Designed miniproteins, single chains, continued (3). Designs and how they scored, part 61

Each design is a single chain, and the fold is of that chain. pLDDT is the mean over its residues in the fold that is shown.

## One batch from the design tools (miniprotein)

Design m10243
Fold by ESMFold2-Fast:
Structure m10243 (fold): chain A 104 residues (1-104)
Amino acid sequence: SAKVERVAEWVAPGATLEVRVEVDPEKRTLTVSVAVTPARPAPVTFRVLLGPAGEDLELVAEAVSDDGRATFELSGLEPGVYDVLVEARAGDETLALVLYRVEL
């Protein structure tokens, strides 16, 4: 089965966030597509943290984007329920945080 639920979201004043999280339970693949427009033009650092639901999250992917867009594909995941945190930063400032709960 595949289930995706957005649990929590925070976006900095003047910034915008678009996130799509897709799961393929047969391939056990999780795809995160994210777009952030900061209030002031700056390169955006995206971090994806993943862990079993309710447990500690570990950094699994990171990218720096000049156009504020990134896509991450995580494959070979075991069946189960996971928390997925997507963080967007410009330098030392957090622009957006979004938490998803996904079932593979």
Scores: mean pLDDT 86

Design m10245
Fold by ESMFold2-Fast:
Structure m10245 (fold): chain A 65 residues (1-65)
Amino acid sequence: MELEAVQEIMRETGLSKEKAIKAIQLVIENRDKPESEQVKLLMDKLGLSEEQARKVLEIAKKYGF
C-alpha cells in the first residue's frame, strides 16, 4: 500500500521518490492534525506547492493513511 501510494504521488505531482516517501511519512505522523496544518507541514518541510501538498493528502486518504 505505501509503495503504491508513493508511485501515484510521483506520477501525479512530479515529486522524486525520496520526497514522495517523506511526504507519506509526514502525513502518517500528523494524521491527527487538521488538514490545513498537514498541508503547511508538507509545504514548509519538503518545499511542496499547496497543490502538490493537497494532492499528496488526497492520495494518502485513497490508500488509507
Scores: mean pLDDT 82

Design m10246
Fold by ESMFold2-Fast:
Structure m10246 (fold): chain A 63 residues (1-63)
Amino acid sequence: MEELYERALEAIDRGDFDGVVEAVKELAKQEGPEAREAISRVLGHVRRRYGDEAAIRVGKPLA
């Protein structure tokens, strides 16, 4: 899980939204509160760096 979170942050730094989506999908397969918290943090980082629309785009595949 830590590696998935780190991969998501690196993808955010690069502006690689496809990489962020991939990491978030992998985190979603990890059941439990830690995975849910990690997804929330990733979406929060996307929102702070790229705005609400980017965060919605990254989160959309989870709906």
Scores: mean pLDDT 77

Design m10247
Fold by ESMFold2-Fast:
Structure m10247 (fold): chain A 80 residues (1-80)
Amino acid sequence: RVEEAREAVEKAIEAAKKGDAEKAREYGEKLVELLPEEVQESARETFEEIVKLAEEGKNEEAKELAERVGKRAVGLLEKL
């Protein structure tokens, strides 16, 4: 649901900001499960990119991408 998605987004952004790739992946997977099946594949690919950026120490880029993806995902769920 929208509230669960917002919580997952906030935690994924925090994990990405801290460079915690494992937690970013965990909360990203949780968010993907809340999305419609039609967009789950593209969302999963984007979260893999966030995890990769965090693993490379590009924490600001990972955070920025997580914020952008999270806003889009919550917006999609709000329209359902």
Scores: mean pLDDT 77

Design m10248
Fold by ESMFold2-Fast:
Structure m10248 (fold): chain A 91 residues (1-91)
Amino acid sequence: SAADEKAFLEKVKEVDKLYQEVADKYHELKDKLPEEVKKEIEELLKKVQELVAQLEEPYANKNYKEALKLLDEVEEELKKIEEILEEFEKS
């Protein structure tokens, strides 16, 4: 529906903003992060990439409800990265 498409596009903007914030913070802290923490973040980023790839089929089919569900999962993984970076910065 048009309402589902609008909700999807608004969520894309929110997730993109979060991705930019996470990417910027990771770039600032990268040289100070322990190797184990970098590996954990890289594994979470790989999950984000896999979820984003899964968006192509439901988006092409105008299945905005399934696409929104996948974007919610992307947001969840990005928030995990944000929490890791925030905890390190507060240390």
Scores: mean pLDDT 87

Design m10249
Fold by ESMFold2-Fast:
Structure m10249 (fold): chain A 65 residues (1-65)
Amino acid sequence: MRENLLLEAEASMYVMRGTVYELAGDYEGAAEAYRKAAELLAKVPGAEEEAEIYRKRAEELEKKA
């Protein structure tokens, strides 16, 4: 469980970074951050739905970048 906690913590940091960039209108930076968060969450058992949410958000922002 230790590795999963670290992955979740790192993903949370990327989510926060993505939110800040999105609010600032930096859609390219936000998409990159959300994509990283989704990749990390995809490695955590039980976080697949959360990973999918951030993956889709990154795709939407990439279309605006």
Scores: mean pLDDT 81

Design m10250
Fold by ESMFold2-Fast:
Structure m10250 (fold): chain A 100 residues (1-100)
Amino acid sequence: KKPLTPEELQKKLEEVNKRRQELVDFIRALVAAGRSQEEIAQALLELAERELAENPEEYRETFPDNATAEVVAGLLLTEALEVADPELAELLRAIGRAMS
């Protein structure tokens, strides 16, 4: 692959950060709606199943032998943790434990 220009790299970084923030906002909306950790874990699994169905080649390239909804949900949870505040991060870790 050709190396990205600084401008292309910045755009990719902004896109990744936006996606992470959208994921955090999704989880926050579920918390605000009074959803339990188990219900939020199920919502993440459903989101992961949709993501895997829409982008199967991308996930198979990353996880060739185990591109499952559970693995993708774990990846989404990790991405949310990168931008979550400490209070939300603690909730996300609890959800991760509930998904295991």
Scores: mean pLDDT 75

Design m10251
Fold by ESMFold2-Fast:
Structure m10251 (fold): chain A 99 residues (1-99)
Amino acid sequence: GEIDALRARIEGLLAQMEAELSKSDPDINKILSIADEIIDLLEKLVELGADPAEVLALIDRLIGLIMEAIKKTENHSDLLTLIGRLLRAIGLQIDIELQ
């Protein structure tokens, strides 16, 4: 169904983010755009009533990847934008845990 299709898309985007982070010179702008798309799709999964435990597992993976990107980032502007996405992901995690 729609939930399974969205989950598959999120899994594919997480894999793309992992692949980009594995490069010697990761494209932080690409990582940011992938993170934004993952967050939007995660919000849609929550709206559709997906299993909270499964959504939380996807959020935990996203948080881990954003934290890895932060550790690899030397540019102050990129660091601030990555922190913005980290806060969005943590906010969604809190919203789900309060349901």
Scores: mean pLDDT 88

Design m10252
Fold by ESMFold2-Fast:
Structure m10252 (fold): chain A 62 residues (1-62)
Amino acid sequence: SLDEALQYIVKGGKYLEEGDYEKAAEYFRKAAQLFEDSGHTELAEGARKLAEEAYKKAGLPV
């Protein structure tokens, strides 16, 4: 759902603040999937970009 996706964005942001980039990327990816599943294509794209940035900071493959 949209509300669940937004909660994952909030969780991802908290992990970014804590410096846990791997967990941040995981939550942003989960949010992107939920946005896509609910037809919010632009929000899904934004969440994917947040996940990619977090993966880069973690030194993980994009």
Scores: mean pLDDT 83

Design m10253
Fold by ESMFold2-Fast:
Structure m10253 (fold): chain A 92 residues (1-92)
Amino acid sequence: SAKSVVMIVRVVLIVLMVLLSIVILVSPNVANTTKLILLGILFVLDGLDGLIGSYAREVLKFESKVGNLLDIISDIVVIVTTIGVILISLGI
């Protein structure tokens, strides 16, 4: 169903965002320029997840507690990764 496709796509995007966050935060030899590019990609993925979530709510009229959790998880991933990059850049 369209609902199942939307949920699968959102879960895949969240998994990709989490994996990208781990790569950004855990890779000790990655140049700052590369980290900024990857952080930019993370922001684009968050924007795409937001658009898909909006489409599900407004067009498909699909509301889900799982959708709300995915919104919270994507926001936390972006915030944690951004703070982590700042702290790493400060040598903390």
Scores: mean pLDDT 77

Design m10254
Fold by ESMFold2-Fast:
Structure m10254 (fold): chain A 91 residues (1-91)
Amino acid sequence: MPISDVEIEAAMVVISAAVLLTAARNGKPVAPEDVERLTDRALAVMAAADPELARELGETVIALLREIAAVGDAETAAAAEAAVARLEAAL
């Protein structure tokens, strides 16, 4: 079965979220704009995906964003919490 473009984009969004989490865990600055861009990409993929993939992607990205909020600075945490609210509203 060929992997669809939407499935590839979903995987890339998860990888991007994991990269931001790794940066935050290592005490590197994570720009609020990077969190916002990740959220916009996740929402676009969820809108194009079937309901099962959209739910799985949304739940995965929300979990990673919650971890970013827990380990990031106050500005990064606020951006991640806002991103979680946007993704939960789309589920």
Scores: mean pLDDT 84

Design m10255
Fold by ESMFold2-Fast:
Structure m10255 (fold): chain A 94 residues (1-94)
Amino acid sequence: SDHATYYFQHLADVNLVAWFRQAPGQEEELLAVLDLRTGRTWYAPEVEGRVTLSYDHKKNTATLVIKDVTGRGTLTLTAPLVPNSRGEPVLVLD
């Protein structure tokens, strides 16, 4: 069951951007945390070296780079850190 949703959450009060995975019937899994004040990122062991999460202060934009998506190259996703109607940017990966 690989119909997982991947999404960012901007935790403005603590100056963090978090990247999560949600699979049907499973709890949310935290995959990466970016500290907006220091530019430091924590990665879960299962994604370390395969993803990069970064922040551009001038544009207020988070960028996620995922290597070897489906074993065939790199996916780059860029999202502004502003609340949408759900309070979070969402990427759906099947």
Scores: mean pLDDT 65

Design m10256
Fold by ESMFold2-Fast:
Structure m10256 (fold): chain A 79 residues (1-79)
Amino acid sequence: MSKEDLEAESLLALGNMWVALANIFKKKGDLEAAIEALEKGIELYKKALELAKNPELKKEIEKQIEEAKKRKEELKKEL
């Protein structure tokens, strides 16, 4: 694993933490905070994708971006 792939995996993990926080906010009924947390997670995933060199890691990050975007749009429909 390259230094860039390690940094990308770290950013992916941080993005996953923000997505998990968005789930907590949604369960508490704070849809606005949940959307903001998903946006932060998406930003971290995009940074991870820019750094990632491994094709499999890139596909995983792209999948997480699309899933987070879909969840964000679902939350917007609940507003």
Scores: mean pLDDT 88

Design m10257
Fold by ESMFold2-Fast:
Structure m10257 (fold): chain A 69 residues (1-69)
Amino acid sequence: MVVFSAEELEERLRAALREAYAALGRTASEALLAADLFEQARALLELMGFSEEELAEAERDYERMLATL
């Protein structure tokens, strides 16, 4: 098992996002590709068919985890 660095995960996420948009006949915006990992992950989840409600719940869980640190 290989533990990926944050940089490696970011590069893979950007590649996956570009491929997903290309498959839909679109180009991912430069602003989206320059956004932080969380915004990029959120955009990818939206493309995978997750609802805004499910995405909001995931964001709240993340904020809750940060509040306990």
Scores: mean pLDDT 62

Design m10258
Fold by ESMFold2-Fast:
Structure m10258 (fold): chain A 64 residues (1-64)
Amino acid sequence: SPRERRIERLLLEAGVPPSTARELARRMAAAGVPVESVEPAIENAKANGHDIVTALRTVINAHE
């Protein structure tokens, strides 16, 4: 879907490995995560020294 592709692109730009980015983007799109919430979550994780993948899993859990 366009949403899934946009999320995957944002994850790749943030340095998430390709296989992980594709898996997370699929899960986020399926869970109905707004694309607009993804980039702020990445930036907040980076600003606070948190692991990006862990932060994104938290976002997925909030929407599941």
Scores: mean pLDDT 83

Design m10259
Fold by ESMFold2-Fast:
Structure m10259 (fold): chain A 58 residues (1-58)
Amino acid sequence: SMAEQQALGEEVQREAVRLYLEGRYDEAIALLEEAAKRLTGEIRENLLRGVEDIRAQK
């Protein structure tokens, strides 16, 4: 369902932020990219935007 995809996307974003704050940038990027393959629409686009943001700060 869309609600389940949204919840998964939010959980993945929280985990990616945790990895980012630990300086684990490549792991945060890999997590977001892998999850984006399994999600659709705006949820996927939000995760891919996160990847671009981390790459820009790296």
Scores: mean pLDDT 84

Design m10260
Fold by ESMFold2-Fast:
Structure m10260 (fold): chain A 63 residues (1-63)
Amino acid sequence: EKEEIEKKIKELEEEIKELKKEYEKYYEKSDDIKALSKAIGAKLRIIGLEFEIELLKKKLEEL
């Protein structure tokens, strides 16, 4: 139960690390509209994963 939630949080944190690297890669090439749109997509995904982590942390506090 608690260990499963902690494992899920770590998995999401690792995904965010990968997405941040993608975001930086595409954002640095903002001269290209295509690259900028990919950077925006990565940023939106990061926000979604950060929100999911906050919900999981809330569950841990309630246990």
Scores: mean pLDDT 80

Design m10261
Fold by ESMFold2-Fast:
Structure m10261 (fold): chain A 60 residues (1-60)
Amino acid sequence: SALSAEERIELEALRNAEGVVEYAEKHPETSRELLEQAVEDGKVIPEAYKLLKEALEKKE
C-alpha cells in the first residue's frame, strides 16, 4: 500500500526538487534501478530522471 519508489520520486519532483535529491542520496541503489528501468521500458519522467542522475553523480 506504500507508494512505489518511482511514484514517490514523481510526487517529489512535482512538489519540490530538493525532495528528489534527498531521496536519491538516501537510496542510491534504488535510484539507479529506477533510472535503468525508465531507460529500458521507455518510461521517461524528464524532471525526476535528471534530478536522480545529478544526485547520483554527486556521489562520485
Scores: mean pLDDT 63

Design m10262
Fold by ESMFold2-Fast:
Structure m10262 (fold): chain A 76 residues (1-76)
Amino acid sequence: MRLEEIKEEIRETLLEIADLALKAGVKLTVAPEDREARIEALLAAATEEELEAAAKKLEEIKKELKKAEEELKKKL
C-alpha cells in the first residue's frame, strides 16, 4: 500500500499545482486534457525512490505557486 499511497499523493499534488498555476495565470507546458495521461505515465515509469523524491519536491513547488498566486492577486 505504501507505493500506491505515494502515487495517490503525487497525483493529488500535481493536480492541485496545475489548478494553482492556472489560477495564477502561469503558462503550463502540458495542455489540461493531457495532464492526467502525463501524470499516469510518470507514475508508471518512476521508481519508488524517484516517487518519494518527487512528492517532497512537489510540496515545495506547491508552496512557491501559492506565493505567486498571492502576489499576482495583489497586482491584478
Scores: mean pLDDT 70

Design m10263
Fold by ESMFold2-Fast:
Structure m10263 (fold): chain A 70 residues (1-70)
Amino acid sequence: EEDERFRQEVERILLEAGYPEETARKLADEIVEAARRSPADAMGVLTKAGVPAEAFVRVKELLDRRFGLP
């Protein structure tokens, strides 16, 4: 399903950024829930969590693709 694929991709980005698996999963779940409200809310979660710039950019690109595509 769309939300599950998006969550898995966000989780992978966070894991590559050095987050532990449990933390990456919980943060990815929070980002998915925020994204259901708006892309801006999802970006707010990233900012509050202090996600490193490299991971922040990758998740933002993923959000842009998700909301920019049919």
Scores: mean pLDDT 79

Design m10264
Fold by ESMFold2-Fast:
Structure m10264 (fold): chain A 52 residues (1-52)
Amino acid sequence: HMEEYERAVRELREAQDKALEAYRSGDPEAFEKAVAEHREALRRLQEALAKL
């Protein structure tokens, strides 16, 4: 379960990095899409936490 959590955290972090890149690029549309993706990753992380 800890490995499951660690994977979810890494994927969330990568999604956050992508959102930050889009934000820095001044592309709010791409940023909004990336934010939606990491919101889904957050939901999956919460599910992984519930299994700990």
Scores: mean pLDDT 79

Design m10265
Fold by ESMFold2-Fast:
Structure m10265 (fold): chain A 75 residues (1-75)
Amino acid sequence: MEYFDKGKELFEKGNYQSAEKYFEKSLEKARRDGAPDELLAVIYEFLADVYKKLGNTEKAEQYRKKAEELRERAA
């Protein structure tokens, strides 16, 4: 997942805005490719962390809940 790896690299460098864009691209590709819920949950978890770092607590909570729901489906 090239977009996902790029998103993680940017997140580690503190470039949260660019990390958001790459994680969004990763999510779109994963959904198009029919990726399993466990993989989608991982991408949502990183988006939640990105929004927390950007100070958007409400979006962070929304993405965290989506990740939790997907993990429940995968189990």
Scores: mean pLDDT 83

Design m10266
Fold by ESMFold2-Fast:
Structure m10266 (fold): chain A 64 residues (1-64)
Amino acid sequence: VPLPDPEEARRIAEELTEKAIEYAKKGDVVQATNYAVAAALIYSAAGLTDFAREVIKKVEEAEK
């Protein structure tokens, strides 16, 4: 399936990133990782590699 434009991919990945942060704050590392990986994959597939890296940083900060 072709990806939507980068802006649409970014919106979807932002929602997944928020879910990852939510689970990280709850201490649910498995769900946090699953959502973070999904968000990073969508960003990377859309060519937004800097945003993909930022997802990992945000989740790590939320776990602290």
Scores: mean pLDDT 77

Design m10267
Fold by ESMFold2-Fast:
Structure m10267 (fold): chain A 86 residues (1-86)
Amino acid sequence: GPLELAERALREAERVLELAESENPNLKTAIGLLIDAIGALFEAELALERAEKLGDEEAVKVAREAIEVAEKAIAAARENVRNAKP
């Protein structure tokens, strides 16, 4: 249901954030993490839309948290890409 989708989106966003906060990856790894972070944001936004349409307040809360974590992951991954450039 929408709560399970939101919980999965949060777990994925948290996973990507943890990896993106690790020290100075090579450019290929940094780009891969940025792609994963963007994917996590799309999953979180989809989970939020479904939760809101069904009126699942707990799922809405989890999906919003997933969006915040995914946005942090994107910011960290963007910094990694910038720092990995020659």
Scores: mean pLDDT 85

Design m10268
Fold by ESMFold2-Fast:
Structure m10268 (fold): chain A 58 residues (1-58)
Amino acid sequence: MKVEEAKKLFKEAMKLIKEGKIEEAKELLKKSVDLLIEAGEIELARKLIDEFFEELNK
């Protein structure tokens, strides 16, 4: 369940980037990454961080 929660938070963070709510998006990303790290999904956490900053730099 932690991985599913993390993915939901990440999707919301990506939506917030598109809305220009960058600080709120960063908070959701941090929570998502923390859940993935606790679940042992380090590589997935890294991929989501990379995707987040890719979207920010468009």
Scores: mean pLDDT 82

Design m10269
Fold by ESMFold2-Fast:
Structure m10269 (fold): chain A 66 residues (1-66)
Amino acid sequence: MSDVEAAEGALEAAKAALKAKDGATARVAYHQAMEILRTSEDEEARRLAEEAIRLAKEALKQAGAG
């Protein structure tokens, strides 16, 4: 799996978590995206991971975890 594919997966999970107000899925998406930012040098993957983190944080806040 490419870093871009992993980041797209995290972004889709974050979007789904935000729509469902699912804090557990949001936390998983957040940690996956943070790992991509720590390990990847791919600019597109990092951009997608930053968007995933933004949405996951909002999902966590709406689920009462922020």
Scores: mean pLDDT 82

Design m10270
Fold by ESMFold2-Fast:
Order: C-alpha cells, then structure tokens, then sequence
Structure m10270 (fold): chain A 85 residues (1-85)
C-alpha cells in the first residue's frame, strides 16, 4: 500500500497540473498572466519544486486557447521562476 508521504506527493503533482490547466483556459492574455503569477507564487510558497512549477506552466501553455495567451503564460511563468532563484 502507498505510504502517506507517497499519497501527499501524488496529490501535490495533481494540484500543480490542475492549476496549470485552469490558467491555460483563460482567454484574456493579461488575466492569464496574472493568474499564472498568482498560482505559481502560491505553489512555490507551499514548497513545490521547480520541476513541478515548470510542468504546471507547460500544462497551462498546452491548454491555452490562443498564441497570445500561451505567450503571456510563458512570460509570466519565466518571471516568477527567475524571482524564486
């Protein structure tokens, strides 16, 4: 049976992916950028790894309804990742 630590890790990965998908569905590029920054800062504050944050950004970009939204998500994500270093 999976340990409690393994279950928590699976929940954390799922939550990061869900946040990425939700942000990617926002149609307004400025709103998508704000939501990306808010979501990534919240995840980083909870101790999510850089790899998990990068996966969330890629999931959001893949779900983006337009090239403009995809670009806004990438730029916002890269800014937050630089601030976290």
Amino acid sequence: APSPEEIEAEIDVALARMRGWLVGRIEDPEEAARATEEALRALAARGYSREALEAAIEAAVAAAPSEEVAAAIREAGERVLREAE
Scores: mean pLDDT 80

Design m10271
Fold by ESMFold2-Fast:
Structure m10271 (fold): chain A 55 residues (1-55)
Amino acid sequence: MEELRARLKELIEKNKEKGITPEEVDRLAQEFGVSREEVERMLIEIAKELAKKKI
């Protein structure tokens, strides 16, 4: 699961303009063999962590 978190962090930082689409979430869920809900929960947690570091 830590690998998924690292990927999500990278995507959030690199895709600021586009944002993260539902299709991107679905692709990650398929790639890592996890549910969409798990990806979404990690995405929210990572976004909160990044918001603390970057203003």
Scores: mean pLDDT 72

Design m10272
Fold by ESMFold2-Fast:
Parts: sequence; C-alpha cells; structure tokens
Structure m10272 (fold): chain A 79 residues (1-79)
Amino acid sequence: AEEYIKKGEEAEKEGKYEEAGDYYEKAGKIYEEKGDYDKAIEAYRKAAEAYKKSGKKPEKALEAEINAGILEIKKALGL
C-alpha cells in the first residue's frame, strides 16, 4: 500500500495526474481491505484530487470521493 502511495507521488511530480490517481486508488483499496480506514480515506481523497487535476476522469474523481465518504461513515459507526 505504501509503495503505491510513493508511486502516486512520483507520478504527480512528473505531471501524470491520471496515473497518480490510479496508484492512490490502488493504495486505498489495499488499506480498506486491511481495515485501515484512516489511510484508505486519505488515499481515496488523494486519488480524487489527482483525477480532478488530470481533467480527464471526472467519474473516477467522484467515485474516489464516494469511497472515502462511505469509509468515514463505516468508521463513525464502528463497522
């Protein structure tokens, strides 16, 4: 998971925002599967921001934001 965060950060430095979003999304899924909701939420929000900066995938940006919101609710409910 941390490796995908690093790859996303490297892609952002290269201006490859769509690729950065894809890496952050992968990290979010891994953290979510591990039950690390705080890190999953952070990764999904980074993915949404990267997709917004790319201008190419507004649906992916929205999906990442929704995933972060669902995890915030699960965390609040202790699920």
Scores: mean pLDDT 82

Design m10273
Fold by ESMFold2-Fast:
Structure m10273 (fold): chain A 62 residues (1-62)
Amino acid sequence: SLELAEEAVKKNPDDAGAWTELGLVLKSQGRLEEAAEAFRKALELDPDHELARKGLEEVEAA
């Protein structure tokens, strides 16, 4: 859920996985701009994070 993803980011703000999870939840809700920002945060922390890169590509193509 969105609340769990937001809590994961609050608890682990330097975890690319937590930001990627937030991006995926926001994307599922159609909040594409917010999802893109979350994926960009994940990629700033881990440029090789495949799920974040793929998520950003999908959101920007929409």
Scores: mean pLDDT 84

Design m10274
Fold by ESMFold2-Fast:
Structure m10274 (fold): chain A 63 residues (1-63)
Amino acid sequence: APLVDPELRERLKKVVANGAKERVELNGRPEAEAAAVEATLIARIDANAAAKKPVTELGRVEL
């Protein structure tokens, strides 16, 4: 599974539901690589949620 933690999965789903789905492209990644990217993206999503910053940058995280 690409998401390692169910809580991280729920946070990612909330971001997608808020219209940021095109910015988060995890389905095209290998599962092992996706797990690492998801951990990084979720941490940045949480940080941006606290700072009220846009999520567009998270969808362009490079591995």
Scores: mean pLDDT 53

Design m10275
Fold by ESMFold2-Fast:
Structure m10275 (fold): chain A 104 residues (1-104)
Amino acid sequence: SKLEAVNKKIKEIHKKNPLAYLSLEALAEELKKRGHDEIAELAKAIAEAIKNNKDLSKEVVDKMEERAEEILKLAEEIQKEGKDSLAMRGAAIMKELVEILLNN
C-alpha cells in the first residue's frame, strides 16, 4: 500500500540518518513563515516519525497525497532559493516521500 511504502522509507531514513528530523523541523518553520500551516504540520509529523522511529498515520499520509502538487511546488521553491540548507534538505525528503505516494 502507499502507507506501507512511505513508512518503509521513513524507517530507512531513520536508520541511515537519524538526525534528518532536524531538516524536517527546519522545513516546517520555513513553511509556517510562508503561511502554509497545514503543510508545516505534515513536515512536523514526518520529523517526529523519523526522530522516534514511528510510522506516519494513514491520516497524515492521505493529507500528503491530497496536497502533493502544492508540496512539490513549495519544495522546489525552497530548494531554488537556497537560503536555509536544513530546510532545503527537508524539502528534498518531503518531495521524495510525496513521489513515492504518486508512484504507488
Scores: mean pLDDT 88

Design m10276
Fold by ESMFold2-Fast:
Structure m10276 (fold): chain A 84 residues (1-84)
Amino acid sequence: VEEEKKKLLEEYEKKKKEIEEKLKKELEEIEKEEKEVENDESLSEREKALKLAALELRKIGLEIEKELEIKKLEKKLEEELKKL
């Protein structure tokens, strides 16, 4: 039982790290796009503001998605632990 519990916790931590790694990469891509928008001399101040706002909403959406995925993993872990 204790060994099975350790294995479930290790699998949970591994999957959690994978979710966090994916989010980190996606956020880095968005930050790169934000820099491109900031440095685009062809865009008006209004166009830059709108594009940056859209990128900020995308970051918020990704963070919410990550939180939901982690909560789903936590529920699955709790269900598996209850079976032990």
Scores: mean pLDDT 83

Design m10277
Fold by ESMFold2-Fast:
Structure m10277 (fold): chain A 70 residues (1-70)
Amino acid sequence: AEEYLKKGEEYKEKAEKAYKEGNLEEALEYYEKAKEYYKKYYEITGDITPYIEVSIEEALMRIEHAVSKL
């Protein structure tokens, strides 16, 4: 179970780094992988919190990118 949490965290960190470097497409791909691992963690443990948190982070990134075009 904890292995999925760790993998989710690793992909979340990669997503954050990619976004910071201006690679939005790569960041979105890493967020997708993080959500997949956090979903597996939820299925085993019942703890949905990491999945919700990363989903909010992705949504905020999308909003920030959209606002930057205004």
Scores: mean pLDDT 82

Design m10278
Fold by ESMFold2-Fast:
Formats: C-alpha cells, sequence, structure tokens
Structure m10278 (fold): chain A 82 residues (1-82)
C-alpha cells in the first residue's frame, strides 16, 4: 500500500540520518556524506509519494517529511563548515 511504502521510506531516512550524525561525531566525514545522500534520496521518494495521498494523510506525511528535511539540512551545514 502507499502508506506502507511511505513508512518504509521514512524509516530509511530516519535510520540514515542517525547514521550520518553518528559518523559526523566520529569524524568519519566520507561515511557521513554517504548516509546524508541516502537519507536525501529516501526523503525525495517519500515526498513524491506523500503528494499523491489524499488529506489528511498527505498533510500529516508532508509535515513529518518537512521535519526530517530540516534535520538533513542541519547535517549538511555541519559538513559544509569543515
Amino acid sequence: SPLEELSRYLKEAIENLKKAEEALKNGDFSTARDYIKKAEESLKKARELAETLPDPWRRIALHEIDVLEKKLKELKKQLDSL
């Protein structure tokens, strides 16, 4: 179902963001960049899928995606400051 696919993309994004943050803390910047890229790809797929959903699911999903995209941007800024 679309909701199951969306859930999988969101879980993948969350997991990759956590791994990116851990890699940054460990000074493994190449690994952090790889996980950031994977999280970005999962969020793009999640957004495309969420935009096809009817309300209220579309609104709820897009809000969650927005929160995760803000986290992604914060991690990218941390890498860019090195």
Scores: mean pLDDT 89

Design m10279
Fold by ESMFold2-Fast:
Structure m10279 (fold): chain A 59 residues (1-59)
Amino acid sequence: DIKERAERIRRKREIAGLSQRELAELAGVSQSTVSRLERGEKVSEETIKKIEEAINKAL
């Protein structure tokens, strides 16, 4: 479920003390892409994995 994954990413980002921009820089994506994902908008599975990898490294 994309909305559940989006919510988990947002919570982990907040715990790590990262802004959407900082997470985007770590993941190698645009800040708007992180914002769209956290709003539950559809993004590619490859992009979601990049964001998940970046946030897990930050924790």
Scores: mean pLDDT 82

